# Designed miniproteins, single chains, continued (5): the designs that were tried, part 51

Each design is a single chain, and the fold is of that chain. pLDDT is the mean over its residues in the fold that is shown.

## One batch from the design tools (miniprotein)

Design m17748
Fold by ESMFold2-Fast:
Structure m17748 (fold): chain A 96 residues (1-96)
Amino acid sequence: KEKVEKAKELAEKAIEAAKAGDEESLVKYLQELQELRQEAMENNDELTKGFVDAMLDIVTSEEIIVANKDNKEQVEYFKKKLEEAKKKAEELEEKI
């Protein structure tokens, strides 16, 4: 479960960076999430990989919502994707 907690922390920091317009920190945290994904793949840990994929989807959706806040159609679309990703993360975390 250590990798799950680290992925959550990185996703939270990435979302904060996106909301602050801190592209350098956002890229750094996304790279660290990709590293966790790679480690899970190398260990054949499909549940942890799936969880990190969901965290990446959450961060990406939040970033797009922030970048497109004046585009109501895009915001509503990515809010739906964000809720789908959150639900998938919860389902996967229960299995880990």
Scores: mean pLDDT 84

Design m17749
Fold by ESMFold2-Fast:
Structure m17749 (fold): chain A 57 residues (1-57)
Amino acid sequence: MPTPEQIVNAAVAGREASGRTLTPEQIQQLRQQVERILQQHKERASVSPEAARISLD
């Protein structure tokens, strides 16, 4: 199970690779969103594997 930090780091790296620099505010918002989605995703994944396939962002 990936940690929220790993997912945020991957998303930030992807955006930076496109030549864009994220602000600290954008990184914080992304981290909060990922954490919230992961909690919901984990709850649904224990009940329905199909629900676990929902895109994070």
Scores: mean pLDDT 65

Design m17750
Fold by ESMFold2-Fast:
Structure m17750 (fold): chain A 63 residues (1-63)
Amino acid sequence: SAEDAAEKAVRLAEEGRKGEAAEWFTEAQVNGASLNDLLRALAALVRSFGHDDLAERILAKIK
């Protein structure tokens, strides 16, 4: 599912598998994952690239 793809992107980003995380993030987006799921995955992905401040700003948009 789109939600499963977003969760997989988070796990891969946390493992430092940035390229695979980006691919699964794209799958989540294309398959209609919720905004909250996409923001969680995006935050994990940008944090994996060293952008901690941006990740915190993204997470602040989740209710």
Scores: mean pLDDT 85

Design m17751
Fold by ESMFold2-Fast:
Structure m17751 (fold): chain A 70 residues (1-70)
Amino acid sequence: MKLSEEEAKELLDKLGTAVAAGDEATAARLREQLLAAGASEEHIDALVEAAKSGDSKATRAAMERVLATL
């Protein structure tokens, strides 16, 4: 599966929001979609950890890093 930059950004934003909200089911589904699209598992896991920490700057940086590797 291939994602456009806009689709990838939307999925990353939704993943960060789901993780911060504790919505594990939505977060797991979005993570699987990003992995299927070729996103780095390491970078996605870093994004999940940043979102759990509540650090908006770290979360943004992690999202940009995942997007850059797609």
Scores: mean pLDDT 79

Design m17752
Fold by ESMFold2-Fast:
Structure m17752 (fold): chain A 78 residues (1-78)
Amino acid sequence: SSEREKLKKELTDLIREMVKKGASDFEILAAIDRLMDKSKNPQVTAMLAAEAIGEVDKKNRDRLQTAVMMENARRLAE
């Protein structure tokens, strides 16, 4: 949907800016966690954040994507 496309763009822009500023993995993950906390659908936010990481930061992709999806799984199990 157009709303999903907008959210993906916002996540991609956020992650790109954080990477450009030299943000640590911890800072990027903390920012995503905060967005998931505010989201009505944290699972969708997590999936789109993982996709955005894959597009912006190929060097750290696997580690950061795994961390985001692990947090999503933890939240779903509660």
Scores: mean pLDDT 82

Design m17753
Fold by ESMFold2-Fast:
Structure m17753 (fold): chain A 55 residues (1-55)
Amino acid sequence: MDPAAAAEELRKLAAASKDERLKQGLLNAAAVVEEEQDPALATTLVGMAKKELAE
């Protein structure tokens, strides 16, 4: 997944979250994805975020 697109997706998920702890985690994940520019890491973090929101 494109890191810039993944970071944007993580920010959108954070904005939609009502859990402050999850929101902070998603925003932090977006910052990590932008800094690292690793497509594999981007895909993993977005997948983990979607799994957490599906709980």
Scores: mean pLDDT 79

Design m17754
Fold by ESMFold2-Fast:
Structure m17754 (fold): chain A 80 residues (1-80)
Amino acid sequence: MEIPFLKAMTLEELAEKSGVSPEAVRAALRVLEEEGVVEVKEENGKVSIAYTPKVAEVAADPEAAAALEARVSAATGVAA
């Protein structure tokens, strides 16, 4: 499937939708970007996220998915 850029929104809006703090959202996005799972583009205070082909690789590998989830949880302070 073609994976488009998600609608641009503020970190505060993402945090409200996710039930976590804006700092936690930013930390999670940084981990995902560093792992190559997403590309993050910030313009005019809004963040756009595009999934990379790495998403399919991680989704197909339970160990890789668990490791990524653990890294995100550690960065955000939310339990996996």
Scores: mean pLDDT 69

Design m17755
Fold by ESMFold2-Fast:
Structure m17755 (fold): chain A 90 residues (1-90)
Amino acid sequence: SSAALVAELQERYAKAKTVEELKEILEEAFRAELRKLGIDEKTIENILNRKLSQEEVEKLLEKRGVPNAKEIAEAIYRILDEVEELLKKL
């Protein structure tokens, strides 16, 4: 049935759109928090795209004079991992 195929495609599209919208909201919130720490946009994008290790982020924060650089880097990667696991379940 063409109606059944259309309904299945609509459900997939709605689910994909919901996941994409949720990802966008979470990424926007994450970018806002990193900006408050004085992290530049290029570094934020590299963190979000997993181009930097936790240790590299720690060193960058330390060089910028951010207090508790190790704890902040650990928290950043914990949040990224939790968000990735959440998105996999949707």
Scores: mean pLDDT 74

Design m17756
Fold by ESMFold2-Fast:
Structure m17756 (fold): chain A 81 residues (1-81)
Amino acid sequence: MRPSAEEILEEADRRISRVELQSWLDRASLAEHEARLQAVVEETRRRAEEAGLPEDVKREILERVERLKQEALAAYRRLLA
């Protein structure tokens, strides 16, 4: 069954949380953490394409995931300070 927009966003949020935990455990650099978060963005784009969602919905999903990435980066930067 193809995932809904909500399911894709929930999976992206879970993946970002997993990246945050893994980066903390690994003591990853900010650059490594950003690369891991970017991988979540690319995977989310692929899932939205595979789901055949309308272009406007895909755009909204990617904008929301990009916001989550920026929030995770800001949180990690604070943790490293």
Scores: mean pLDDT 84

Design m17757
Fold by ESMFold2-Fast:
Structure m17757 (fold): chain A 79 residues (1-79)
Amino acid sequence: KIPTIEELLKLVEEALKKANIKLSQEEITLLVLLYIEKNGKFTVEELLEYFKQRNIKRSKSTASKIVEIIKKVKEEIEK
């Protein structure tokens, strides 16, 4: 089942909230766009570069946590 952009936004927001990771709505939207572009498969380095190209600065530690959350979201969607 392929989620809509709206469904992906909700899933990502809930997963980030559950993990106590605070991102702006812009960052969450960009994360969902990267998810779509990469079919939910991206590395910590790819996420950091994607954010950097859009003047968003995050630590490698935060990016690692985000990538792990996105892996869980992808697994839940593909059930």
Scores: mean pLDDT 82

Design m17758
Fold by ESMFold2-Fast:
Structure m17758 (fold): chain A 74 residues (1-74)
Amino acid sequence: SEADRAVRLKLSEILGRLDNIYFTTGDPQVARDRAYEEIDRVLPPDQRDRARRLVDRRLEEAEKMKQKLKQLEE
């Protein structure tokens, strides 16, 4: 539906900004907080929990990669 497409586009934008903030600041908490603020502002209530899970998963994957890269430098 048009509504489903609009939600997907907003989620894509939120995740793109999440990546930019994370890689610019190196701070997963700042990136998470900014993404959560956008979720609460732009997404309908029934989509917010799903969006938060996607944000958390993306940050977890980024942190795991960061830890692996750190181990390779040792």
Scores: mean pLDDT 84

Design m17759
Fold by ESMFold2-Fast:
Structure m17759 (fold): chain A 80 residues (1-80)
Amino acid sequence: AVEDVRKALEYLKQGNLDEAKSYAEKALESEDIYVRQVANAILYYIEGDKEKALFYAKLALKSEDPEVQEVARELIELIE
């Protein structure tokens, strides 16, 4: 759910990579493709693949859910 990618991003900002990864992995079970794209972006960023992280975060901006768009935007700012 969108709450899982929000928690993943907050833990990522705090430098708690273990919790960030745990919540991102939970978000991969979401039925919303854009939530899964944000989750993949966070996981790629943790693995050091900033190019793939940015690619997936930008795809998630196409979501009609303003909360998903906001999490994706904040993640893009963190990567850049």
Scores: mean pLDDT 87

Design m17760
Fold by ESMFold2-Fast:
Structure m17760 (fold): chain A 52 residues (1-52)
Amino acid sequence: MKVYVIPIAPGQRDIYQTIADGLGVSKAEARRILANAKDVIYDGEQIVITLE
């Protein structure tokens, strides 16, 4: 199991761009990661993604 914590920039509304920038991947790969995530939590300041 892998856990990623990605900060959300103030004013950023594109969750896929936030994940792409945080992980160094494309927006298409960010979408795929999110679709395969076991858990996704965001609190307005960060996104926490749990993978298998």
Scores: mean pLDDT 78

Design m17761
Fold by ESMFold2-Fast:
Structure m17761 (fold): chain A 74 residues (1-74)
Amino acid sequence: SALDEALRELQALIVEIYENHPEAVPQVNQLAAQLDAQLEALAADPSLSDAEKERQALQLVLQLIEQLKAIKAS
């Protein structure tokens, strides 16, 4: 799925930052923890369909990917 692909890209970016940008690791860890909390809250929301949960999860993951790309470019 698009979400699975985005999660793989996110993991690869996190690994790259851990290996090549150790100064950014605390910021990346904070952002990743925020995403985990957001995804947990989204999964627990009984008002949302599975399709809407996946759509919103994808948006959150893609947003973090863009933030990590910006951090990497700094």
Scores: mean pLDDT 89

Design m17762
Fold by ESMFold2-Fast:
Structure m17762 (fold): chain A 80 residues (1-80)
Amino acid sequence: SEIEELLKEMERIAERIKEELAKETPEGLKKAEELFEEFKALGQKIVDNPDATEEELKYVAELYEEILELLNEAIEKQRA
């Protein structure tokens, strides 16, 4: 389904964000922030789809919270 393809794409972008953040560089952080905007856009497409199940919406929210937490931690470390 379209939603399953969007979820797989979100998972791929999430892994790329984690890879960029693992570099612990300003360039990696900037790339992770750019990827996070793409990640949010994909999540919004799922949320806006009336065929999305409660379980799929919950999974999108869980992925979002995980990535947001990692990104915020990386931002705090880079500001020091």
Scores: mean pLDDT 87

Design m17763
Fold by ESMFold2-Fast:
Structure m17763 (fold): chain A 78 residues (1-78)
Amino acid sequence: RLAELAIEAQRALEAGDRETALALFKEMQELAAKEGRLAFLRALLEAARELAKTLSGAEREELLADIARGEAALAELE
């Protein structure tokens, strides 16, 4: 499930489909939070912060908003 989403995200990134990759990152973040996968959620948020450094404009703003939601979910689970 999470592994399947990670494979899809990797394929999207390799294909240059950043829109699909960003959507899959959001889905993985929500699922990791829902399932209490704290270590995975922390790793995903760190990867998302690195990805955000390579983005600009609306894509960066959307990813940063998703990161903020994930950080809030992580804090609630701890």
Scores: mean pLDDT 75

Design m17764
Fold by ESMFold2-Fast:
Structure m17764 (fold): chain A 76 residues (1-76)
Amino acid sequence: PVIVKDEALERLAEATARSLKPGEKVTISLGPNSPEAGVKPIRVTITVEAPVSAETILNAIKKALKEKKDIELTIK
């Protein structure tokens, strides 16, 4: 599993929510912080049709990390 400090994830979610406007799409890649070969990054793709909260983005990131798989979300 990728271990990331909660504070770093919260800051990333807040920055993404502030920057992401309705009609936009963002892909967040979560990978090892090292030159570790063979570990694939996890991708979280979010498409928004309405303003999105930092909490929604944070929950999507945490879910991807827990399930260790790519997640695609559309927020309406």
Scores: mean pLDDT 67

Design m17765
Fold by ESMFold2-Fast:
Structure m17765 (fold): chain A 71 residues (1-71)
Amino acid sequence: MLPTVEELLRRTERLFEENEANLSEEKQEALRKGLEAARELAERAKTPEQEAAAALLAIGVELDIEYYLSQ
């Protein structure tokens, strides 16, 4: 079962909100920009390929959050 783009975005946003206090302002800004870009792509997506691009960007932000927290 694959998550929808909306589910991925909500999951990544929740992860960011839960961990925001443990991240520097610089990392917070980078992550917010990534989430904004993923949302913009998701809202403009008209094809499965465009939806996949938005999903990959959301996953990338999730991985960045995990990476920053592991430092």
Scores: mean pLDDT 81

Design m17766
Fold by ESMFold2-Fast:
Formats: C-alpha cells, structure tokens, sequence
Structure m17766 (fold): chain A 62 residues (1-62)
C-alpha cells in the first residue's frame, strides 16, 4: 500500500525494516508485510522503466 511505498522512498529503509514498520502500523504479520514490500519494489522497478520510456517519448514529441 501507500504507507509501505512512502517508507521505502522517504527513509530509504531496507525491505526488512520497511516490513517491520508496516507490520506494526497496519497490524499485520511480518511475513505478510514483507511480501507486500517485495511486491511494491518489483512493481516499482517494472513500472519505472515503462513510465520513464513513455515520459521520454512524450517529452521528445512535444
């Protein structure tokens, strides 16, 4: 969720540290929080490459 993304981006926390904070804040298990953090990091990396390519094309064609 947004909370996990904010912690990873703002504080540059390790995935383990981010998962611990998310688990405490959201009241979920550490295992569930770690999976969410890993999924967010994967989605961010894939989406970043596609979005960067699209933005570059839009900027060059404008």
Amino acid sequence: GATALDLLMRDRLSPEEAAERVAEEEGISFETARRLVDMILRARDEDFLEQAAQELRDKLLA
Scores: mean pLDDT 66

Design m17767
Fold by ESMFold2-Fast:
Structure m17767 (fold): chain A 87 residues (1-87)
Amino acid sequence: AALTAALNAAVQALAAAKGASADVAAAAIALAKGLIALAAGDLAAAADNYIAAAKAYGKALAKEGAAAAKLFNALADAVAATLAAAL
């Protein structure tokens, strides 16, 4: 419940930001799914989502540079903090 609420809040916050990159959104969502899978002990799902996050983040950095990196890091930190509090 709390992890799902945090993911939904992150997705809504990113969607509300005009000019948010689809690649940044995809990277943040995949990272969140990977961290949730890791917390649940699903290592295969965690690995698949981390690979997806890395690919999406790479595309975002190539297209949007430092601004995309800052937004992604802020979202990743928020997700990581929420998961740490839940564990």
Scores: mean pLDDT 65

Design m17768
Fold by ESMFold2-Fast:
Structure m17768 (fold): chain A 96 residues (1-96)
Amino acid sequence: SLLERIKEYLETLVKHGFITPEQAEELYELLRLAIEDPEALKKKLNVSDRTLPQAVGAKAAELVGGDASLPVFTLEGIAGNIGLIAFYLALHGREP
């Protein structure tokens, strides 16, 4: 599943020292909520449908401390859809 790919990607980031296990857990929950319940996430972040992808990217950056090695820079390049952002994030760590 997409969430399993995201989990594996985050575990890889922890293994290589890019993020802590606590940061990985927080980021996983953010992305899980974005996929499974975007309406609840919009309320939690106090954002609209239009700004939700940007808000998810910003929250991801906050959670991981803004490190240049992290997927936040990839998320900034993606316009529009939370599902597409999560899909891209899950795939990006597997591409050469």
Scores: mean pLDDT 62

Design m17769
Fold by ESMFold2-Fast:
Order: structure tokens, then C-alpha cells, then sequence
Structure m17769 (fold): chain A 105 residues (1-105)
């Protein structure tokens, strides 16, 4: 997938602008399904989410073929944003959207 290749090319200085754009979009669209949110993200935003998931999969040695490891990943993503002023609904949607991005790879 072009999104997987793009995820590997994201530079450190690009992370914060992509993060802020994704967080803002999710918070303003909590009434939409995770699939609708995901489909409305641009390729750079999707690639950022793939990069985020890959980081936690490697760091926590997760196997996303296991339901328990998918739940652990969601919790790790939610914990990553615990200090950010986001609604609980937005945090849950963000975790689901990140998993959808990873599945496209």
C-alpha cells in the first residue's frame, strides 16, 4: 500500500502537524462512524496513524491477529492521548480509526 510506504517516510517534524490535524478532525466528528472518519482522512493523516500503530505493535510486541492484543493497542493509543484535551468519545474513535488505517496495510 502507498499509505504504508508513506508512513515509513514521515519525518519527526511532520508528526505534530499531522497529529493536530487528526485530533481536530476526530473531535469535531465523533457523531460519525470510525469508517466514515477514516475515509475522510487524507493519505498523510492515514499514514501517520499507521506509523503510530506500528510504533506500539513493535514496542509492546503485539499480534493484531489476537483480539486481546487489539484491545491492548486501543488502550495504548488512548493512554498516549490521556494528557490531550479530547473527549472520551474522540479517544475511542481515534483508536478504532487507527486500527482501520493499519488494516489497509
Amino acid sequence: SSICQLAESIKDEEINPLLQSVLSYVENNTNKSAEEIYNNLNNEQKAFLVKLVNYYVKAANLNLNKQSDKEELKNLIIEHFEDVNLSNDAKQKLAEVALLAYNEC
Scores: mean pLDDT 84

Design m17770
Fold by ESMFold2-Fast:
Structure m17770 (fold): chain A 68 residues (1-68)
Amino acid sequence: SAADVAETEKVVAETSERLIALGVPKATVDSFAASLVAKVRAGELSAEQARRLADVAVEEAELLKKLE
């Protein structure tokens, strides 16, 4: 739905800022964000699944930063 797409766009905006702050390249972040929004728009992912994937991406980036 349009509401699910709008919610996902908000989530990816916040997640993108966090991932960039954690050192993930902007091109990688932009590609990830675009993919999540596109898949929610196509009905391949729910907004909730997209949020969970965004959360996992942040958690992985935080863990990888600890290895520096």
Scores: mean pLDDT 87

Design m17771
Fold by ESMFold2-Fast:
Structure m17771 (fold): chain A 87 residues (1-87)
Amino acid sequence: SASRARGAVRRQLAADSLLRSAPAFDPANQAIARQMADYFRNDTDANQAQAIRLMGQLARDMTPQQQQILQDTARQLVADYRAAQAA
């Protein structure tokens, strides 16, 4: 559907935003951020569950500043997803 297609586009933009933020993460965690972005791009329930799991792992290994960046990215992802569903 058009709404589902818009959701997929929003997820991809959000994943791209996460990848742009990745250089601010600890280098060891950049690979996890890229994997998480890959899961966000694929619009399946299983991939969403994996993205959430990786987000939790990434947060545990991050400094407080990096956690703030991750939380800001997560809030954007939720806001973009909700906006796409409302449209």
Scores: mean pLDDT 61

Design m17772
Fold by ESMFold2-Fast:
Structure m17772 (fold): chain A 88 residues (1-88)
Amino acid sequence: MTVEDLRAAAREVAGDPRLSPLLRELAARIAAADSLEEILEIAREALAEIAVAVAEKAGAPQEYIDRIRAAAGDLERQREIMDELYEE
């Protein structure tokens, strides 16, 4: 799949009213990206933003929220932080 093919698919997703506003906004950002690396960076940042919103709503301590934001560019680190939040 080329970057052009991926952007075309993202534009289609951004226009789908059945999807959540957050998914459509993410797709619109991807559709505007010029490279695969930029697309991956946008996706990582969006996942961190979603993780922060979920953690805040769940009443997570500020230290965990700060750690999730700090790990915005690192999906594996974000996963570790989220797993820690959901552990008993």
Scores: mean pLDDT 67

Design m17773
Fold by ESMFold2-Fast:
Structure m17773 (fold): chain A 72 residues (1-72)
Amino acid sequence: SEEKIQKIVDEISKLLKAGKELEAATYLANLLKSGKITWKEAQEIMEKLKEKGLLTDKAATAYLFFYNNEEL
Protein backbone atom coordinates (compact mmCIF):
# COMPACT_ATOMS: atom_id res chain seq x y z
CA SER A 1 0.00 0.00 0.00
CA GLU A 2 2.92 2.40 0.75
CA GLU A 3 4.34 1.63 -2.72
CA LYS A 4 0.89 2.26 -4.28
CA ILE A 5 0.57 5.63 -2.48
CA GLN A 6 4.09 6.68 -3.54
CA LYS A 7 3.41 5.84 -7.21
CA ILE A 8 0.24 7.94 -7.16
CA VAL A 9 2.05 10.84 -5.40
CA ASP A 10 4.76 10.67 -8.10
CA GLU A 11 2.21 10.70 -10.98
CA ILE A 12 0.25 13.63 -9.50
CA SER A 13 3.54 15.47 -8.75
CA LYS A 14 4.48 15.11 -12.44
CA LEU A 15 1.13 16.62 -13.51
CA LEU A 16 1.34 19.48 -10.96
CA LYS A 17 4.93 20.36 -11.97
CA ALA A 18 3.66 20.57 -15.58
CA GLY A 19 0.89 23.00 -14.49
CA LYS A 20 -1.83 20.39 -15.20
CA GLU A 21 -3.86 21.01 -12.03
CA LEU A 22 -7.23 19.92 -13.51
CA GLU A 23 -5.73 16.67 -14.86
CA ALA A 24 -4.14 16.01 -11.44
CA ALA A 25 -7.50 16.56 -9.65
CA THR A 26 -9.34 14.37 -12.20
CA TYR A 27 -6.74 11.58 -11.85
CA LEU A 28 -7.20 11.52 -8.05
CA ALA A 29 -11.01 11.71 -8.33
CA ASN A 30 -11.08 8.78 -10.81
CA LEU A 31 -8.95 6.63 -8.48
CA LEU A 32 -11.46 7.31 -5.68
CA LYS A 33 -14.52 6.64 -7.89
CA SER A 34 -13.08 3.36 -9.24
CA GLY A 35 -12.27 2.13 -5.70
CA LYS A 36 -8.54 1.84 -6.48
CA ILE A 37 -7.84 4.02 -3.44
CA THR A 38 -9.84 4.78 -0.29
CA TRP A 39 -10.75 8.30 0.90
CA LYS A 40 -8.16 7.88 3.69
CA GLU A 41 -5.46 7.09 1.08
CA ALA A 42 -6.57 10.12 -0.98
CA GLN A 43 -6.13 12.34 2.10
CA GLU A 44 -2.65 10.84 2.68
CA ILE A 45 -1.75 11.57 -0.97
CA MET A 46 -2.95 15.20 -0.65
CA GLU A 47 -0.95 15.67 2.58
CA LYS A 48 2.22 14.30 0.93
CA LEU A 49 1.71 16.69 -2.01
CA LYS A 50 1.28 19.61 0.42
CA GLU A 51 4.49 18.55 2.24
CA LYS A 52 6.33 18.67 -1.12
CA GLY A 53 5.01 22.21 -1.70
CA LEU A 54 3.17 21.08 -4.83
CA LEU A 55 -0.35 21.57 -3.44
CA THR A 56 -1.67 24.58 -1.52
CA ASP A 57 -4.46 24.38 1.08
CA LYS A 58 -6.69 26.14 -1.49
CA ALA A 59 -5.89 23.56 -4.19
CA ALA A 60 -6.48 20.68 -1.73
CA THR A 61 -9.92 22.18 -0.95
CA ALA A 62 -10.61 22.40 -4.71
CA TYR A 63 -9.72 18.68 -5.09
CA LEU A 64 -12.25 17.82 -2.36
CA PHE A 65 -14.86 20.13 -3.96
CA PHE A 66 -14.28 18.57 -7.41
CA TYR A 67 -14.84 15.03 -6.07
CA ASN A 68 -17.94 15.96 -4.01
CA ASN A 69 -19.61 17.96 -6.82
CA GLU A 70 -18.91 15.70 -9.83
CA GLU A 71 -22.06 13.65 -9.02
CA LEU A 72 -24.28 16.77 -9.01
Scores: mean pLDDT 74

Design m17774
Fold by ESMFold2-Fast:
Structure m17774 (fold): chain A 76 residues (1-76)
Amino acid sequence: MISEEELQKEVDEAVYILKAAVSGVVARNALERGDLETAREHLEDLKKISEEAKQKGYENAAKFAEEVARDIEARL
């Protein structure tokens, strides 16, 4: 059965996935209204989230943040 420490790691990774999702939504909404400055700010946040997740071993969170960042960057 999963330990409480392993559960905490799963919760922590889920928090990073949520952070990436929020930044991605804000960036996409900014792009739709032509606010390139806000979109770039949240793209930088996505890159930071991806790198921090990689450092912590949150592979799924890192990959998700990286995919969202690539999508935003391609539209800038």
Scores: mean pLDDT 84

Design m17775
Fold by ESMFold2-Fast:
Structure m17775 (fold): chain A 62 residues (1-62)
Amino acid sequence: DARLAELSPAARAAVQLLFAEMRRSGRPVSDEQVLAVAAAFDVPEEEWPAVRALVREFQASL
């Protein structure tokens, strides 16, 4: 995904962790979980909309 290449390393790591969790469980993650992971990885707040969008697009393909 070209948008992953445009994210910071922290945001990319957060997205990859959330993708792995969704692949493992076969279930969507909550907005609260997305925010918690972004905060734990010190993802800049300006990147949070992009992280959330990527997570929601991935959920649509589950």
Scores: mean pLDDT 80

Design m17776
Fold by ESMFold2-Fast:
Structure m17776 (fold): chain A 71 residues (1-71)
Amino acid sequence: MSPEEVARLEAILARALAWLMETTGLSEMEALERLQDPAVRREVAEALGVSEEEITRAVRYALERFGVPPP
């Protein structure tokens, strides 16, 4: 992954987490867990004007970085 792609994923992730935390009052980790729901990713993508695929990529990047294992 290029440094430009990493920067874009980090920016999308930060915006998605901030939007969820602001609108729901969840913590950062709770917001990240909620982003694992495809319906939530769709809603966030629409709110931010990005694709669902970009949100999904950003969430996968975050889970790898934060070390949250799949259930």
Scores: mean pLDDT 78

Design m17777
Fold by ESMFold2-Fast:
Structure m17777 (fold): chain A 90 residues (1-90)
Amino acid sequence: SLKETLLRRVILSLESAETQAKNKDAEGAIKELEVALSLVREMSRVLPKDEVQKLEKLIEEAIEAARNKDFEKAIEYVKKAIELAEKLLS
C-alpha cells in the first residue's frame, strides 16, 4: 500500500539520519531528516492528522538538535520518530 511504502521510506531515511548523527555529520543527518519530513508531509492523505503532526514535530526537533550539533538529542528524537513510524506500520 502507499501508506506502507511511504512509512518504510520514512524509517529508512530516519535510520540513515541516526547513522550520520552517530558519525557527528550534522549536514548528512539534516539532509536525511529533511527527506523524512518531506515524506511525512505527503502522508497527510493516508495517516490521521494527529499522527502526521507527531512525526513532523519529532523530526523538526531532531533537525534543530542536529543544527546545534547536539547529536545525543538528535538521536533521541530520531529513535522516537522511528518507534512511532514502526507502530504505524503495524
Scores: mean pLDDT 90

Design m17778
Fold by ESMFold2-Fast:
Structure m17778 (fold): chain A 80 residues (1-80)
Amino acid sequence: DEEKLEEEKKKKEELKKKAKEYLMESVTYGVLAIKYAVLSVVYKKEDEEKAKEYLEKTKEYNEKSLEYSKKMLELVKEIK
């Protein structure tokens, strides 16, 4: 019984660690998405090609941020 409780505790700790990793990834990509969104607006008049590149990066990083956020939330649901 004691060993079983320690094993369950270890599994919960691993899930919490993974959830924190996904949260950090989500935040990192979210910040990058904001950065490139601002750059896409700033460069729209000066360099349309660069603005398009930054807009594509914004979409990519926003998608990754949402993906990691969803992965984090699913792990949190497993932790009762």
Scores: mean pLDDT 85

Design m17779
Fold by ESMFold2-Fast:
Structure m17779 (fold): chain A 71 residues (1-71)
Amino acid sequence: DELLKHIQEILDLVAQGRRLLAQGDLEGAIAAYERAVEFGRKALEELPSPDLEALLEEVEALLAEVRAQAA
């Protein structure tokens, strides 16, 4: 399932970002979440899906929160 594969890839990148954030690597966490957003946007262009769109919105919110902490 291509959709499940895309969702899993995004979740793996989010998990990587959370690990980096827990280690105090704010720059690394931002980079990981940016990769997740970029991948999600490209995936959504190829496969429009409400589930993928909702996940992308959650990751974008997470990125915004981490960026706010860095500012």
Scores: mean pLDDT 84

Design m17780
Fold by ESMFold2-Fast:
Structure m17780 (fold): chain A 84 residues (1-84)
Amino acid sequence: MEFRARVLKTTAESLKSYLEGRGKADPRIGKAIDNALKGLEGDGEKSYQEAVNLVTEETARAIYQNVKQYKDAEKEAEALEKEL
């Protein structure tokens, strides 16, 4: 359990740094990342369509996948650390 929590925390931190770097390189990508984060909070379909309008569909899909992986890893790591 402890090893898995550390691996997930490191994965979440790496994904966060990667996404932040992409957003700094291209402001449109940064806005699409923000839309993906908001989509996970309950406005998923609308936020995804707004991201597609800002970037290509392929880019929006990749960003949404990366943001979901980041948030899933972060939540699982936090849950495991609380059970330690």
Scores: mean pLDDT 74

Design m17781
Fold by ESMFold2-Fast:
Structure m17781 (fold): chain A 100 residues (1-100)
Amino acid sequence: MEEKIRANAQSDVDSFLSNPNAPPLSKQIKLQQEKRELLAKSDDNQLTPQVDVWSKPTDEETFWTLVTMDYASSKLSGINTKEEHIEYLDKVAELLQKME
């Protein structure tokens, strides 16, 4: 499992680095850490998006929707638990920090 989490994190970091319009590394690291903290505080019932992004939600609702969508995408890639997705977010943040 750790190998799969690391591979997915590396793939996403590589995609970020290939995007010339990507936000600064410090902002991306902070975003991954904030997603991790929010996910760690959530119940499993909150892991499905409850906010319709098309209804112009608040920044907080948009952020939560992005966190839950990231978790759903992780499940499609075979990261099946909240704890494994937290490990993935921690690995993305770690890889980005090493690039500063």
Scores: mean pLDDT 59

Design m17782
Fold by ESMFold2-Fast:
Structure m17782 (fold): chain A 91 residues (1-91)
Amino acid sequence: MEPLEHLEKAIEAIKAGDVEAARKHLNEAFRAYDEWFEKNGLVEEGEKVSELLIKAGIALDRGDFDSAIEYLREAIELVKKAVEELQKKLE
């Protein structure tokens, strides 16, 4: 899933110590999810994902890589649940 790939790539970059790549993927995820959740009427889920991405960015800026990864993993779970909900409505 394209939106999920941005979060997974951000986690990989953090684990590799590539903070610049992690920030790039995090920013791409933030933009993609804001658009996607709004388009699909999932505003509350979008707000929760945005909050987690903001917290991950703050943790990354502070060198707290473990917290950054945890926030991104929580965001991945919320995105997966939102995708499953939309797929259920289309079937």
Scores: mean pLDDT 80

Design m17783
Fold by ESMFold2-Fast:
Structure m17783 (fold): chain A 81 residues (1-81)
Amino acid sequence: VLSLYQAGDYQAAIAEYQKRIAADPDDWKAWYLLGRAYMYMEDYQKAIQAFQQAEALARRYNSPDLPLVQAELAKAQEKLA
């Protein structure tokens, strides 16, 4: 369940995921979690960018979670439609 106070928690999570990405740019899960954090904050433009990076990496590494990343990307795109 989302609350107004979770916005601050998501900003802290975003900072942590950005640090993980800086240390390991191939961490598709960090990109995916970054996109989800932006979705919770309703920053759909940044969520789309993060999910696109997660999708590219998941595809490159043939991750079984690729369909989940693609579904979240589609949801983020629908929010801007």
Scores: mean pLDDT 79

